# Designed miniproteins, single chains, continued (4): the designs that were tried, part 3

Each design is a single chain, and the fold is of that chain. pLDDT is the mean over its residues in the fold that is shown.

## One batch from the design tools (miniprotein)

Design m12071
Fold by ESMFold2-Fast:
Structure m12071 (fold): chain A 66 residues (1-66)
Amino acid sequence: MSKKASAIASALVKELGLSADQAREVARKAVENNFDVEVAAKYAEEKYGLDKEKVKEVLEKALEEA
């Protein structure tokens, strides 16, 4: 997994309490969409019932730190 995808997965586990498997699926969705945080956040909202704006904030911060 890329360094950015790993950073996203770790942030989702720590900040939003996703399981490692759920976090990896969201990270994979981000990678498939060239790290489009809007697409990844919408996927997490639709599949896991998370707040889209909170997911987007977590993803943007993880990518900024990577």
Scores: mean pLDDT 80

Design m12072
Fold by ESMFold2-Fast:
Structure m12072 (fold): chain A 66 residues (1-66)
Amino acid sequence: SKDTQEKVKQVLKEIDKLGADGDVQSLIDAANKLSDKYGLPQSVKDQIIDIIQGRMTEAQVQALLA
């Protein structure tokens, strides 16, 4: 659980570093690639994609990373 949370934080940090210079699809593509690099399961990839697409509130994101 904690190991997965740290990997999710790292993926989100790397996506944030890539910045708003890309469209939503390029951020999703980067999230899939980074999640595969860190060995994250599909359910966690889906949550990261939901964050990128704005389908999660800030409170839900904070709860996921706690």
Scores: mean pLDDT 73

Design m12073
Fold by ESMFold2-Fast:
Structure m12073 (fold): chain A 60 residues (1-60)
Amino acid sequence: SEEEIIEELGKNSSLSREEIRERFNELYEGFLNIGFDEELARKMAVMILEEDLRAERRRP
C-alpha cells in the first residue's frame, strides 16, 4: 500500500512522512502523465525516490 511505501522510504531518510509523501506524489504523478499504469508508476516513483534519499543520506 502507499502508506507502507512511505513508511519504508522514511527508514532511509530524515525527512518527515509528509515530505516523503509529497516527493512520492510528485514522482508518481509524473509517471502517470507519461502514460504508465498506476502499478508501474508507483514502482518507478518508489525506486527513484529511494535512490535519491539514499544518495542524499550517504553524502560524504
Scores: mean pLDDT 76

Design m12074
Fold by ESMFold2-Fast:
Structure m12074 (fold): chain A 78 residues (1-78)
Amino acid sequence: DREALVERLLERLRRRGEDVEEAREAIEKADDPDTVFGLRAALTAEEIRERYRDDPELARAKLAEAAAALAAERAAAA
């Protein structure tokens, strides 16, 4: 599952033209428990930005909702 999240994030970064090699190396070196939630947050943020690219205010609202939900899930896991 973690590897699938990493690959999905890297694929999105490739489509945006970002430096995926540096991102991949950083992700692979980071094996703390926060990394999985960080990857999930990044994937959700990219999906929201792509879906609502023509409505930045709605995108911000959806990003805030997703961030709050992930933070609550992480707090419950601690």
Scores: mean pLDDT 68

Design m12075
Fold by ESMFold2-Fast:
Structure m12075 (fold): chain A 57 residues (1-57)
Amino acid sequence: GATAEALRRGLELAKTASEEEAIGLGLVAAKAVGLEAEPRTKEEGLEALERALEKVE
């Protein structure tokens, strides 16, 4: 769906983004799918994006 497609685009963007941008993208993604996430690093931001994508299938 549209949400999954947006999350895939966000994940690709986050891979090459700054740490702050990746964290922000992870937070927005988690909120969009009703997940709680507190990313503090780029790796945690990417994990939040991946978990959000997994939840929407």
Scores: mean pLDDT 82

Design m12076
Fold by ESMFold2-Fast:
Structure m12076 (fold): chain A 90 residues (1-90)
Amino acid sequence: EEIEKVAEAFKEALENRDQELGLQVLRDILRLTRTVEGAEKFAEALAKVLGDKAPEVLRSLAIFFRSLGFTEVAEVFEKKADETAKKLGL
């Protein structure tokens, strides 16, 4: 519910290049991904709302989280990116 709304808002921020919405969404993403379970649920929601763009966005988030030292969260996004790319034949 909340996770799905944050994923939809993230898509909207990306499509509209809305920096204000983007910053609000980033804060929500950081809150929701404090746990591996939260990261898994958010990655799943992103895969559903972004469709064929999901693998590249998920990989970008994995790089971002890895750069912050959140290795376990980064691995969740990498795994979901690979699974989604495979499912889409990309």
Scores: mean pLDDT 82

Design m12077
Fold by ESMFold2-Fast:
Structure m12077 (fold): chain A 67 residues (1-67)
Amino acid sequence: KLEALKAYIKALRAARANPNDPAAQAAYEKAFREFMAANPELARMFVTDPEGFMKFLEEFEKTEAND
């Protein structure tokens, strides 16, 4: 489950860095779908508490950067 979240954040960073790269965009969409499917609790948070979801992503990105 965490692998899908890590893949999503990695793909999101790549897509933001390369907005004109269709491969990066496709990878981001795939990772987002896999992330939502693997983490239904986080998908629900995205819908019911978008601010909490954004804070969760920010905290996770900080922790991943230290790994």
Scores: mean pLDDT 73

Design m12078
Fold by ESMFold2-Fast:
Structure m12078 (fold): chain A 65 residues (1-65)
Amino acid sequence: MKKIGVGMGPTEEAAKLTAELLKTLGGADEAIAIGTSDPKKGNEIAKEIGEKTGAEVITGAAPEP
């Protein structure tokens, strides 16, 4: 079963780094970066991805600097 990572961060760069960590350390087959400081928004997107794809979804968030 495909595993999808959703990386969040207050900037696009922070979100991309988090998404890459979910791929390299979290074992995600694919990863999506979401530039947001609101984890609720990121979690809603992650839920939608899981429902539409049937994949296992893992999430990660970078802290505010």
Scores: mean pLDDT 76

Design m12079
Fold by ESMFold2-Fast:
Structure m12079 (fold): chain A 76 residues (1-76)
Amino acid sequence: AEVAALKAALAANPTNVAALLNLAAVLLAQGKFDQAIAALQTALAIAKSIPALAALVPKLTALIAATKALKALMNS
């Protein structure tokens, strides 16, 4: 499964932001909002610690907020 492959990639390199973003996208497609939010929050923490990834910080912050809003709407 795609999720299993992405989780294996993260186990090998936990700082792999691309694998975290792909994992979050697959989890969102499966309706697993809490797991997707956790993956995005991990990616945000890494992006904040790496200057080369600073441009991702506002994008990841917005995506986390949008995912939380979508979860709230789906559970209303």
Scores: mean pLDDT 79

Design m12080
Fold by ESMFold2-Fast:
Structure m12080 (fold): chain A 74 residues (1-74)
Amino acid sequence: RYVVKDAEKLLASLPTLDPTSRRIASTLLSLTLNSGEPVSVREIARASGQSQSTVSRVVGRLIEQGLLERVPAP
């Protein structure tokens, strides 16, 4: 499961992302803000209309950039 580490920085970076990464990042931000809970790759994939493999790739890149944090599954 994943959580947004810096929502303001992520929002500021959205215009610089490719359309697919922007869709995934926006979906993740929306899910995190609405639920207050960490989100899974499956939940992001379903909500964004992207494959789980595409979401995993984009999420991995955002973690490397310090925009997302991985949290343990319950």
Scores: mean pLDDT 75

Design m12081
Fold by ESMFold2-Fast:
Structure m12081 (fold): chain A 74 residues (1-74)
Amino acid sequence: MIVELTEEQKRLISAKLFESLGLPELAEKAKKTPFSLEELLEALEKKYKETKDEKYKKAAEYLKSLLEAKEKIK
């Protein structure tokens, strides 16, 4: 099954999200390692709990929407 979110696209999206959130460490990791959306969501939730910045919460919400869409596509 072909989907629009390739591993390269996941890295690009993840890197842009992390850069927007001021997380260069996670952005660098996303560029080098293909993240699953679940792993990316977990990382964002951890950062939100530590920083309590709404930016992480909004990013996590966005990823949850992507996870739901991916499950529907199968």
Scores: mean pLDDT 66

Design m12082
Fold by ESMFold2-Fast:
Structure m12082 (fold): chain A 58 residues (1-58)
Amino acid sequence: LTPDEIEVVKEVARAARELGMSPQEAVQMANAALDATDKGGKDAGLKTIDEKAKEYQS
């Protein structure tokens, strides 16, 4: 794992805990964020986490 991927995974764990996500929901968010990170870097991964968190709250 790259340092950027590690940082993205840490942010997923934080968001999932705060929102009370199930393990399945947390894994789905992690997969989406890591895919975004691979394509667009850390900023893309973090943006994906923010978007998924907002969807979950809505």
Scores: mean pLDDT 81

Design m12083
Fold by ESMFold2-Fast:
Structure m12083 (fold): chain A 79 residues (1-79)
Amino acid sequence: SLQVDAEEARRVADEYEAQGDLRMAAQAYVSLGELLAQLGKYDEAISYYQRALELAEQAGDQELVETARQNIEKVSSQK
């Protein structure tokens, strides 16, 4: 289910962050946010996109920075 997928995605994202894999953690938090947005959990999705944005900026990944910003804007318009 989408809920189970989101729970698994959260575990994966948290593990990458704990290991210091900033780029992988940012990518995983973007994916988690997308699943949460599909579930209508917009506040949670935004918080994970913001975390992804911070990690992507630290990693110097401009594509992920842009993706996270666009996703925040899109989800904010759904509230």
Scores: mean pLDDT 87

Design m12084
Fold by ESMFold2-Fast:
Structure m12084 (fold): chain A 87 residues (1-87)
Amino acid sequence: DKFEQIRKALEAGDSERALALFREVVSEMTGKPAESAVTGEELRAADAEKTEQLLQAILEGLTAYALKKAKSEEERKHIEEKVKELL
């Protein structure tokens, strides 16, 4: 699904693909064109469950990317702690 594609794109560091997929998902959820600005409130109002799934996919993808790019065990631990704070 598109949520998994966003997660994988972010994990791979493909920010252009991740952004394109993100805009497409938001467009599908809100009925607005992909290029339209959409607030988090509008997104939750359109589909709260899918908004949570989208945020989870983004968080997981970014976390995987950051862990993959971490140069030290200390940096990796710091990333994991910051992600835990966001949950």
Scores: mean pLDDT 73

Design m12085
Fold by ESMFold2-Fast:
Structure m12085 (fold): chain A 88 residues (1-88)
Amino acid sequence: MAEELAEKAREQAELARAEGDEDAARALERMAEAFRLIAEGRTEEGIELLVKTVEEALDKEYPDWSEEEKQEAIERFRERARALAEMA
């Protein structure tokens, strides 16, 4: 699963770059790297990279969100990412 997710994220990054969305392409490239780390058994490193990618996206797309709202979103994402990694 993680290797397939890495491949799909990489393909989506190429499409985003072709459409001129460099920010989406960069985020998708980092997600692909995170899924690759998980596939290699480096689960905690992969989860941290996914979390960092989400933090940067929230700061950019929702700069008016409170720090509390951002932290709650990040924590929920971390929990989901860990559950998904356990299924990989």
Scores: mean pLDDT 76

Design m12086
Fold by ESMFold2-Fast:
Structure m12086 (fold): chain A 87 residues (1-87)
Amino acid sequence: SMKEKQEHHLRIVRVIFEAADDPELLEEWLKLWETDPAKAALLEAEYLRSLLRSEAEGLELQKILLYFATHKDEEAAKARLRELLAR
């Protein structure tokens, strides 16, 4: 359903921002998600572009998100994201 898709997207975004250790930007995104979803999507896209160094890292992010979608293991997803984002 649309509600389940929205709830899963919210969980994905929280996992990404928490793994990146950016709680202030997460709070801004949460406000935008409720008030202006188009701006929330833009912030999300810009943040992901800032975090990822290459197309290969983008593909690794996709694999991590697919793992999270199938297993619902938030801590495992965050650990994999922290490893990906380590520089």
Scores: mean pLDDT 82

Design m12087
Fold by ESMFold2-Fast:
Structure m12087 (fold): chain A 81 residues (1-81)
Amino acid sequence: SAVEELRAKAEEYLEELRRFAEELKAQGVPDVKVQIFVAMRAIGYATDLALQGRKLGIPQEEIDELLDEFNERVKKLIEEI
């Protein structure tokens, strides 16, 4: 379904954010800067998910629910840095 396609894209973006954080940490970037860079990239991904959801004709309520879940998972990822 369109919702499952969007959820799969959100999972892909979360995995990319995890890899991005680990790569920056491996390069010796300070934790505070890693948190900032991950947060900035996550904003871009959230925007893309919202646009893709609208293009796929997903109801706004379902897009909002998916974005809330994505943002909470991003917050947890950033707190683990």
Scores: mean pLDDT 91

Design m12088
Fold by ESMFold2-Fast:
Structure m12088 (fold): chain A 96 residues (1-96)
Amino acid sequence: EKEKELYLLSLKLLILTLHEALLKGEISEEEARRIFDARLEELLRRGLLTEEQVEELRKFREEIDEKIKTKPKEEFLKELKEKKEELKKKIEELLA
């Protein structure tokens, strides 16, 4: 349970990190997709995510993708930074 939650949070953090890089022009959309898909496939192959967690992750990604299209770049970069710090704190709490 704790391990699967940790992997879910790590993938959410990856989504936020890749979207931040996309907004800054540091990475292409294709490159970001490849990085995310490779990590997701690895965790699924190892049985480290439940079906419910995969659905939660899909919804999370959809929410972030929608916001990147509708919010001003500077505003969304601040929101991504805040969400990343929140996720990092949750990961630290699970590791403690």
Scores: mean pLDDT 83

Design m12089
Fold by ESMFold2-Fast:
Structure m12089 (fold): chain A 86 residues (1-86)
Amino acid sequence: MAEEELRKMARELSEKSGSSEEVIYKRLKYVYETVGLEAAKELYEAALKAIEGKLTEEDIKKLKEIEKKLEPVREKLREEAEKKAL
């Protein structure tokens, strides 16, 4: 199941970066639920390269594309929350 892969990726990033596993897992899960598993894996690979100081311009470009895909969904969720509160 994809959640198990996300947990494993979050654990590996936490061990290498010293960051909280829970924080990393929540970020990966949000990307997975919003964009898909491949986007979450791309984020994981870019984060590993960043920790090693090997982040390329192509990795940054991929991260920006993922962020662009997240923005419309975040905006729509905010609009739906406002509409439900009214």
Scores: mean pLDDT 72

Design m12090
Fold by ESMFold2-Fast:
Structure m12090 (fold): chain A 88 residues (1-88)
Amino acid sequence: SAAEAADRVMELIAQNASQQERLQIQQLAQDLGDALRAGDTDAARQKLDALLQQFEKAARNSGAPEDDIQLTLDAIRAEADRAIEEVE
């Protein structure tokens, strides 16, 4: 499942990614959340794109399988797109 793939990818990032990579992902996730709370859908989309790119890079560098990476990225995008569309 996508949830099981995400758990495997996140565990590998936690074990193998640098502190800098983890902090960059955390900051981008925070920036995305801030944009969503502000109702800034353009900023939210920009931060989502940056988050997905950094997450993919960190996951690959951490040795995550490509199938797990793709399932995880698709799940993150779907959830974020839903949140963006719900912003009034």
Scores: mean pLDDT 86

Design m12091
Fold by ESMFold2-Fast:
Structure m12091 (fold): chain A 60 residues (1-60)
Amino acid sequence: SDEEKKKALEEVKKQIEEGIRQGKLLQALTDSLNWLIEEKGYSLDEASQIIGEAVQELQS
């Protein structure tokens, strides 16, 4: 649902922000991708879109 996607996006943003703070950006991106696919059931394309949107919002 749109609400579930919004919650997933916000969680991914937090994971990426923490990864940047710790100097572990690549690990945070990989962990977020795996979490979206394995725990939340998104496809690779959907998970990649959510991560891309999170990165774009954090750079704004």
Scores: mean pLDDT 86

Design m12092
Fold by ESMFold2-Fast:
Structure m12092 (fold): chain A 75 residues (1-75)
Amino acid sequence: MSPGQKLREAIEAGDLEAALEAGVELAAELYRQGMPLSVLKALVKELLEAGVPRERIREALSRVLPQEVVDELFP
């Protein structure tokens, strides 16, 4: 199962912890593939709309992405 599908299923189930975990995996993979910052911003917005707290998203992404990229995602 793809990280994107895991994220969708977790959001539909209301499992915010699983949604954050899947979202972080997806963000790391998209970054490694050289996807544009706009794609990563869309992923962050989807997690926020699902109800994942902003601070938790920022903290989790800081473990897998460079700090400069994280700062651009949370202006």
Scores: mean pLDDT 83

Design m12093
Fold by ESMFold2-Fast:
Structure m12093 (fold): chain A 62 residues (1-62)
Amino acid sequence: FTREEALQAAIKIIKKYNLPTEKFDEIVRIILEAKSVEEAARELSKRFGLDPEEVKKILESV
């Protein structure tokens, strides 16, 4: 992921799941540090209790 893609994905995730704005930086970091879309979706889903397939679709849309 590029930095811009990570920022766009984080905004979409926060809006879709109505997460607190303070989680934005953490979400961006997880996406940027992930080695794959699958890893990013897995870590985000585990950390925030989200559907991994839905998160994966958001990540693939940016």
Scores: mean pLDDT 82

Design m12094
Fold by ESMFold2-Fast:
Structure m12094 (fold): chain A 55 residues (1-55)
Amino acid sequence: MSVEELVEKAIEEVLKEGLRVYRTYITNSIRVSLDQGKSDEEAIKAAVEMARGLS
């Protein structure tokens, strides 16, 4: 999946949980996760967990 597609999926999950969307933070979290060798699913999960911490 592209970085853009992963960011959109992470935003969908954040919105589904009723959390505030911080697109720049989500994008950076996805990129960092992928650079560290995490899977697409792990990258999305990390971005959602970060959004929960900011809520």
Scores: mean pLDDT 81

Design m12095
Fold by ESMFold2-Fast:
Structure m12095 (fold): chain A 87 residues (1-87)
Amino acid sequence: ASKPFNKEELEELKKKIEEELEQLKKWAEENNLPEEKKKELLEEAENIATANYIQALDEETQKKELTPEQLEKAERARELLAKALAE
């Protein structure tokens, strides 16, 4: 079982995810990716990052702290991760 993160660890994880997404956005922009491909790449990365963040949260905290949109993204990312790991 994964160790549940404390508040400090969750804030650090959130900050790291935000930094990684911002770096990915800059990389896509610097490499002149088509807008459609840039959007796809960022959406996929955001969904994976959201799933990882939510997996670190207690289930009760997930339902209280997260928006319905974030929960939907996390569910989609979990399905993608589960499919990849099933191979």
Scores: mean pLDDT 64

Design m12096
Fold by ESMFold2-Fast:
Structure m12096 (fold): chain A 68 residues (1-68)
Amino acid sequence: SDQELETEIAQLLQDVVARHPDLSPEQVVRLANELMKLRDELVKQGKSLDEIKKALREKAEQLAKELS
């Protein structure tokens, strides 16, 4: 559901911020926007919740490294 994916994104953002305290608020907003965009793309493709959650987790780690 939309609410479940919103919760997943919120949890991923909290985890990334805790592990990468050097990220600025602006960088966190950019990461949030990229995760929401990926969610929307995968939902449109008919991916399962588990597939979307896995992709979001992988994308969050990738983006956190790129923004460091």
Scores: mean pLDDT 83

Design m12097
Fold by ESMFold2-Fast:
Structure m12097 (fold): chain A 98 residues (1-98)
Amino acid sequence: LTPEEEAEVYRALGDIYNALGKKDFEKGDYEGAAESYTKAANMYVKAAELLTGEERKQAYRDAANAYRNASIAFRKAGDTEKAEQYEKLAKELEEKAN
């Protein structure tokens, strides 16, 4: 695979995990949602590392949004420490997207 093709696969996996996270969150499975959103963010980060320019920035924004959703899910699960950790990670990725 070219780097661009590999990034496309990681973005698709990120989208799948993001959809699973949303589904779990809607069911009240906040621990499952946090896990899926974290996996989504990790896939978007892998895509960003293979991309350049505006595509890289967009992948970092997608990753930041997924980590923020994971933070919200951890907070609802009662895991305040992880919620704070993932909010910090989201902010760091937002800086990379700018």
Scores: mean pLDDT 92

Design m12098
Fold by ESMFold2-Fast:
Structure m12098 (fold): chain A 77 residues (1-77)
Amino acid sequence: DRKKIIAEAMIEALKLDEEFGKKAVFDEEDVDKTIEHALKLYLEMPVSLAPKFSEQLAKELSERDPELAAEIAAQLG
């Protein structure tokens, strides 16, 4: 449920870049693995791209679940 929304938002945010978007795979049968995969891709991201990913992720989360987006933002600081 909540994890699926997070996974979908992370995968869609990765599509902001063509190369990272090609690597971004959403696995509906393993949402936890999808989140881990997306996090690994984020950690490989250049410093120039990471802020754009974070902005896109916030937008993708807000469009799917505004309450969850606010909760995650509060948790991350």
Scores: mean pLDDT 78

Design m12099
Fold by ESMFold2-Fast:
Structure m12099 (fold): chain A 75 residues (1-75)
Amino acid sequence: SDQLAIRIANKTIKYAEEKGISFDVVSVALSLLFADPERLKRAEELVENGDEEGLKKLIEELFEEAKKRLRQVEA
């Protein structure tokens, strides 16, 4: 659902702002999420069930993966 995807993106951006995460990391993290059907389905289920802590944990895992990916490009 486009509406669920927008809600996930907005929650990810807001959480990143609260934690001082850079836009580049957020952009890569969202790209990783939307490119992975299993992770996207998990994120949608977490939003539909109101599991805010589960969603934050998933977002944090994506931020760490995004940081690792960005370090590989900055060679």
Scores: mean pLDDT 82

Design m12100
Fold by ESMFold2-Fast:
Structure m12100 (fold): chain A 67 residues (1-67)
Amino acid sequence: SAAAEAHFAEGLRHYELGLRSDPEQALVHFREASEHFLRALLLDPSLEEARTLGSEAGRRARELEQA
């Protein structure tokens, strides 16, 4: 759906920003990415990339919280 694709695109944008940001900003971006990928997956459960990238964004956010 258009809504799922929009959330997936926002997730990707935040994920890429997280990868190139300092740790404090990266945490915010990976949290936003995780939420957008989750919303994309809820709207379209077949969107495999959203599940994979959502898991990675969540993992990266947790690692930053534990540092």
Scores: mean pLDDT 88

Design m12101
Fold by ESMFold2-Fast:
Structure m12101 (fold): chain A 89 residues (1-89)
Amino acid sequence: SEEEILLSIHAVKLILEGSKVLSEEEKKELEELLKKAEEYLKKGNLEEAAKTLVKMADLLIKIGKEKGDEQLVENAELIRKKAEEVLKE
């Protein structure tokens, strides 16, 4: 749903603002993907917004696992699950 996409976008914004483990390069890549997801949502393209959120979540899971940030992994897995639920409709 649009609400699930909006909540997931908000969760990514909070991660980008609060995370101490993300490098400036990783933040920039995620900010570019976030902007793309927001543009898809504004255009009503929930499928492409959800696919972009899955891509962001997969990147955050990878970073969290590599850097030992279990909270980041858990938050990213929740974002991934919600985005996948949109894609299964």
Scores: mean pLDDT 85

Design m12102
Fold by ESMFold2-Fast:
Structure m12102 (fold): chain A 65 residues (1-65)
Amino acid sequence: SMEKKKKEQEEIARLIGRALRRIGDAWQEVLDARSKPEEERQKALERLDRVAEEVVRELKELEKE
């Protein structure tokens, strides 16, 4: 039914929204680290990479039948 499709779309939208917020938070940490020593900047970038990998993995699972 169309009602089931709407609920599925709303749930997917919430999951995508949460995933994007996680990337946004990690990116904010990178921006905050711009005035910090090189080691702290590198750690912030590595954290962004990990969060992006996790988000991509989660989004790919949403595309599986």
Scores: mean pLDDT 79

Design m12103
Fold by ESMFold2-Fast:
Structure m12103 (fold): chain A 93 residues (1-93)
Amino acid sequence: EKEKIYKEFVAAGRALAGLAESVDPELARELKQAIDEMEKAYKNGDEEKFKEYARRAIELAQKAVERMKDHPLGRLAEAAAQGLIDAAEKLIE
């Protein structure tokens, strides 16, 4: 279950980063970086760094939704962000 939720987190985060790239490429880059660092922490069993980067990804996802609120893909970004936030909260619990 934890590995499944982890994979869902990564997939949702990368999808959101792709959607945000045309609107805010810097935010998309930061989100991709947070996910990459979280994957490294997960593979190394570093729970504290994992939680740190999961919280960072939640923050960046919320910013992406705000930046895309008036964009034609804003609803898709909101759905991807919600999926990321839900998965991240379960993983840092």
Scores: mean pLDDT 83

Design m12104
Fold by ESMFold2-Fast:
Structure m12104 (fold): chain A 95 residues (1-95)
Amino acid sequence: LTPEEERDVYVALAIISAAVGNVKAAAEMTLKAIDLGASFEEVKRVAQAIAEGAKRDYERGILSKEVYDAAQKAANATSIEELKRNLEELKKVAE
């Protein structure tokens, strides 16, 4: 795989992980995509998908408020550096 192809695979894996409620895996795959040069626009869409899933699971009582808050914070990032930092935080609390 080229770095661009590897990046696209990590974005796809992040979206799938977010869709099934695996917040930790979604954050990990998104961070790998960022390291491979994924755009802020692309990874922000993934972070928004993660936050949407986290909200759903929090409202169902199956996700902690700490993980929900971290996911919302990641979705609200205004730069790639802020998003990367907030995803690292999300990954740590989503144990």
Scores: mean pLDDT 87

Design m12105
Fold by ESMFold2-Fast:
Structure m12105 (fold): chain A 70 residues (1-70)
Amino acid sequence: SKVQEEIRRLVTQASALAILGAGHFADGMILRRVKGDEEAGKKAFELGEKYNEEARRLLKEADELEEKAK
């Protein structure tokens, strides 16, 4: 159905954003713990948080569409 296609698109996009967020989080850990760059590490963590927040927003939209389709 169109609803199932839209849910799939939202979940796929959210997954991609979560992967990007995880990458920024990993960069933040390396910058802070290996390179000792506290400022760059904090900036990377903030970027990771932004990607995770957008991913959660898309997942919530997908959940609302799934519930409405019941």
Scores: mean pLDDT 87

Design m12106
Fold by ESMFold2-Fast:
Structure m12106 (fold): chain A 90 residues (1-90)
Amino acid sequence: MLEELEKLLEEAKKLLAEFMSLLDMSNEDDQKLAIEVQKKYLELLQEIDNLLEQARQANEKEREEILKKAIELVEKFIEELKKKIEEIKK
């Protein structure tokens, strides 16, 4: 689970870099989109840190549920970011 979470966080980071590379920073809409996505990414990292701290204090069953929630949050971010990349390429 923790190893899976680490791999997903690396994928999210690489995908964010790809997304940022596709944006035209001379375009006002792309600038706003960049700020929004960067903010969501930072909020995701903070939420993951909070969940990992909760997992440290939890019993085995609760820890598994917390780690599953963390994984789901990163997967959701990756899915939303992939959709945004596809929209830019259209």
Scores: mean pLDDT 84

Design m12107
Fold by ESMFold2-Fast:
Structure m12107 (fold): chain A 68 residues (1-68)
Amino acid sequence: DPRERVEQGVRLSEQAARAIDAGDYDRALELARRALELGGGVDTETGDRLPEVRRLAERYREELERRG
């Protein structure tokens, strides 16, 4: 279900944000990768939340990569 995948992606992005706040960058990176995976596979169903999930996950991944 594409809608369920988007919901999981949003949840993973939120968990990634919390992991960054906690300083757990390895966990945050893994969660962000999983969120990107879910968002990237559902472009044709055009959920309003899909672009948000992708942007959040990409920003978190880039931030983690910059920090090491």
Scores: mean pLDDT 65

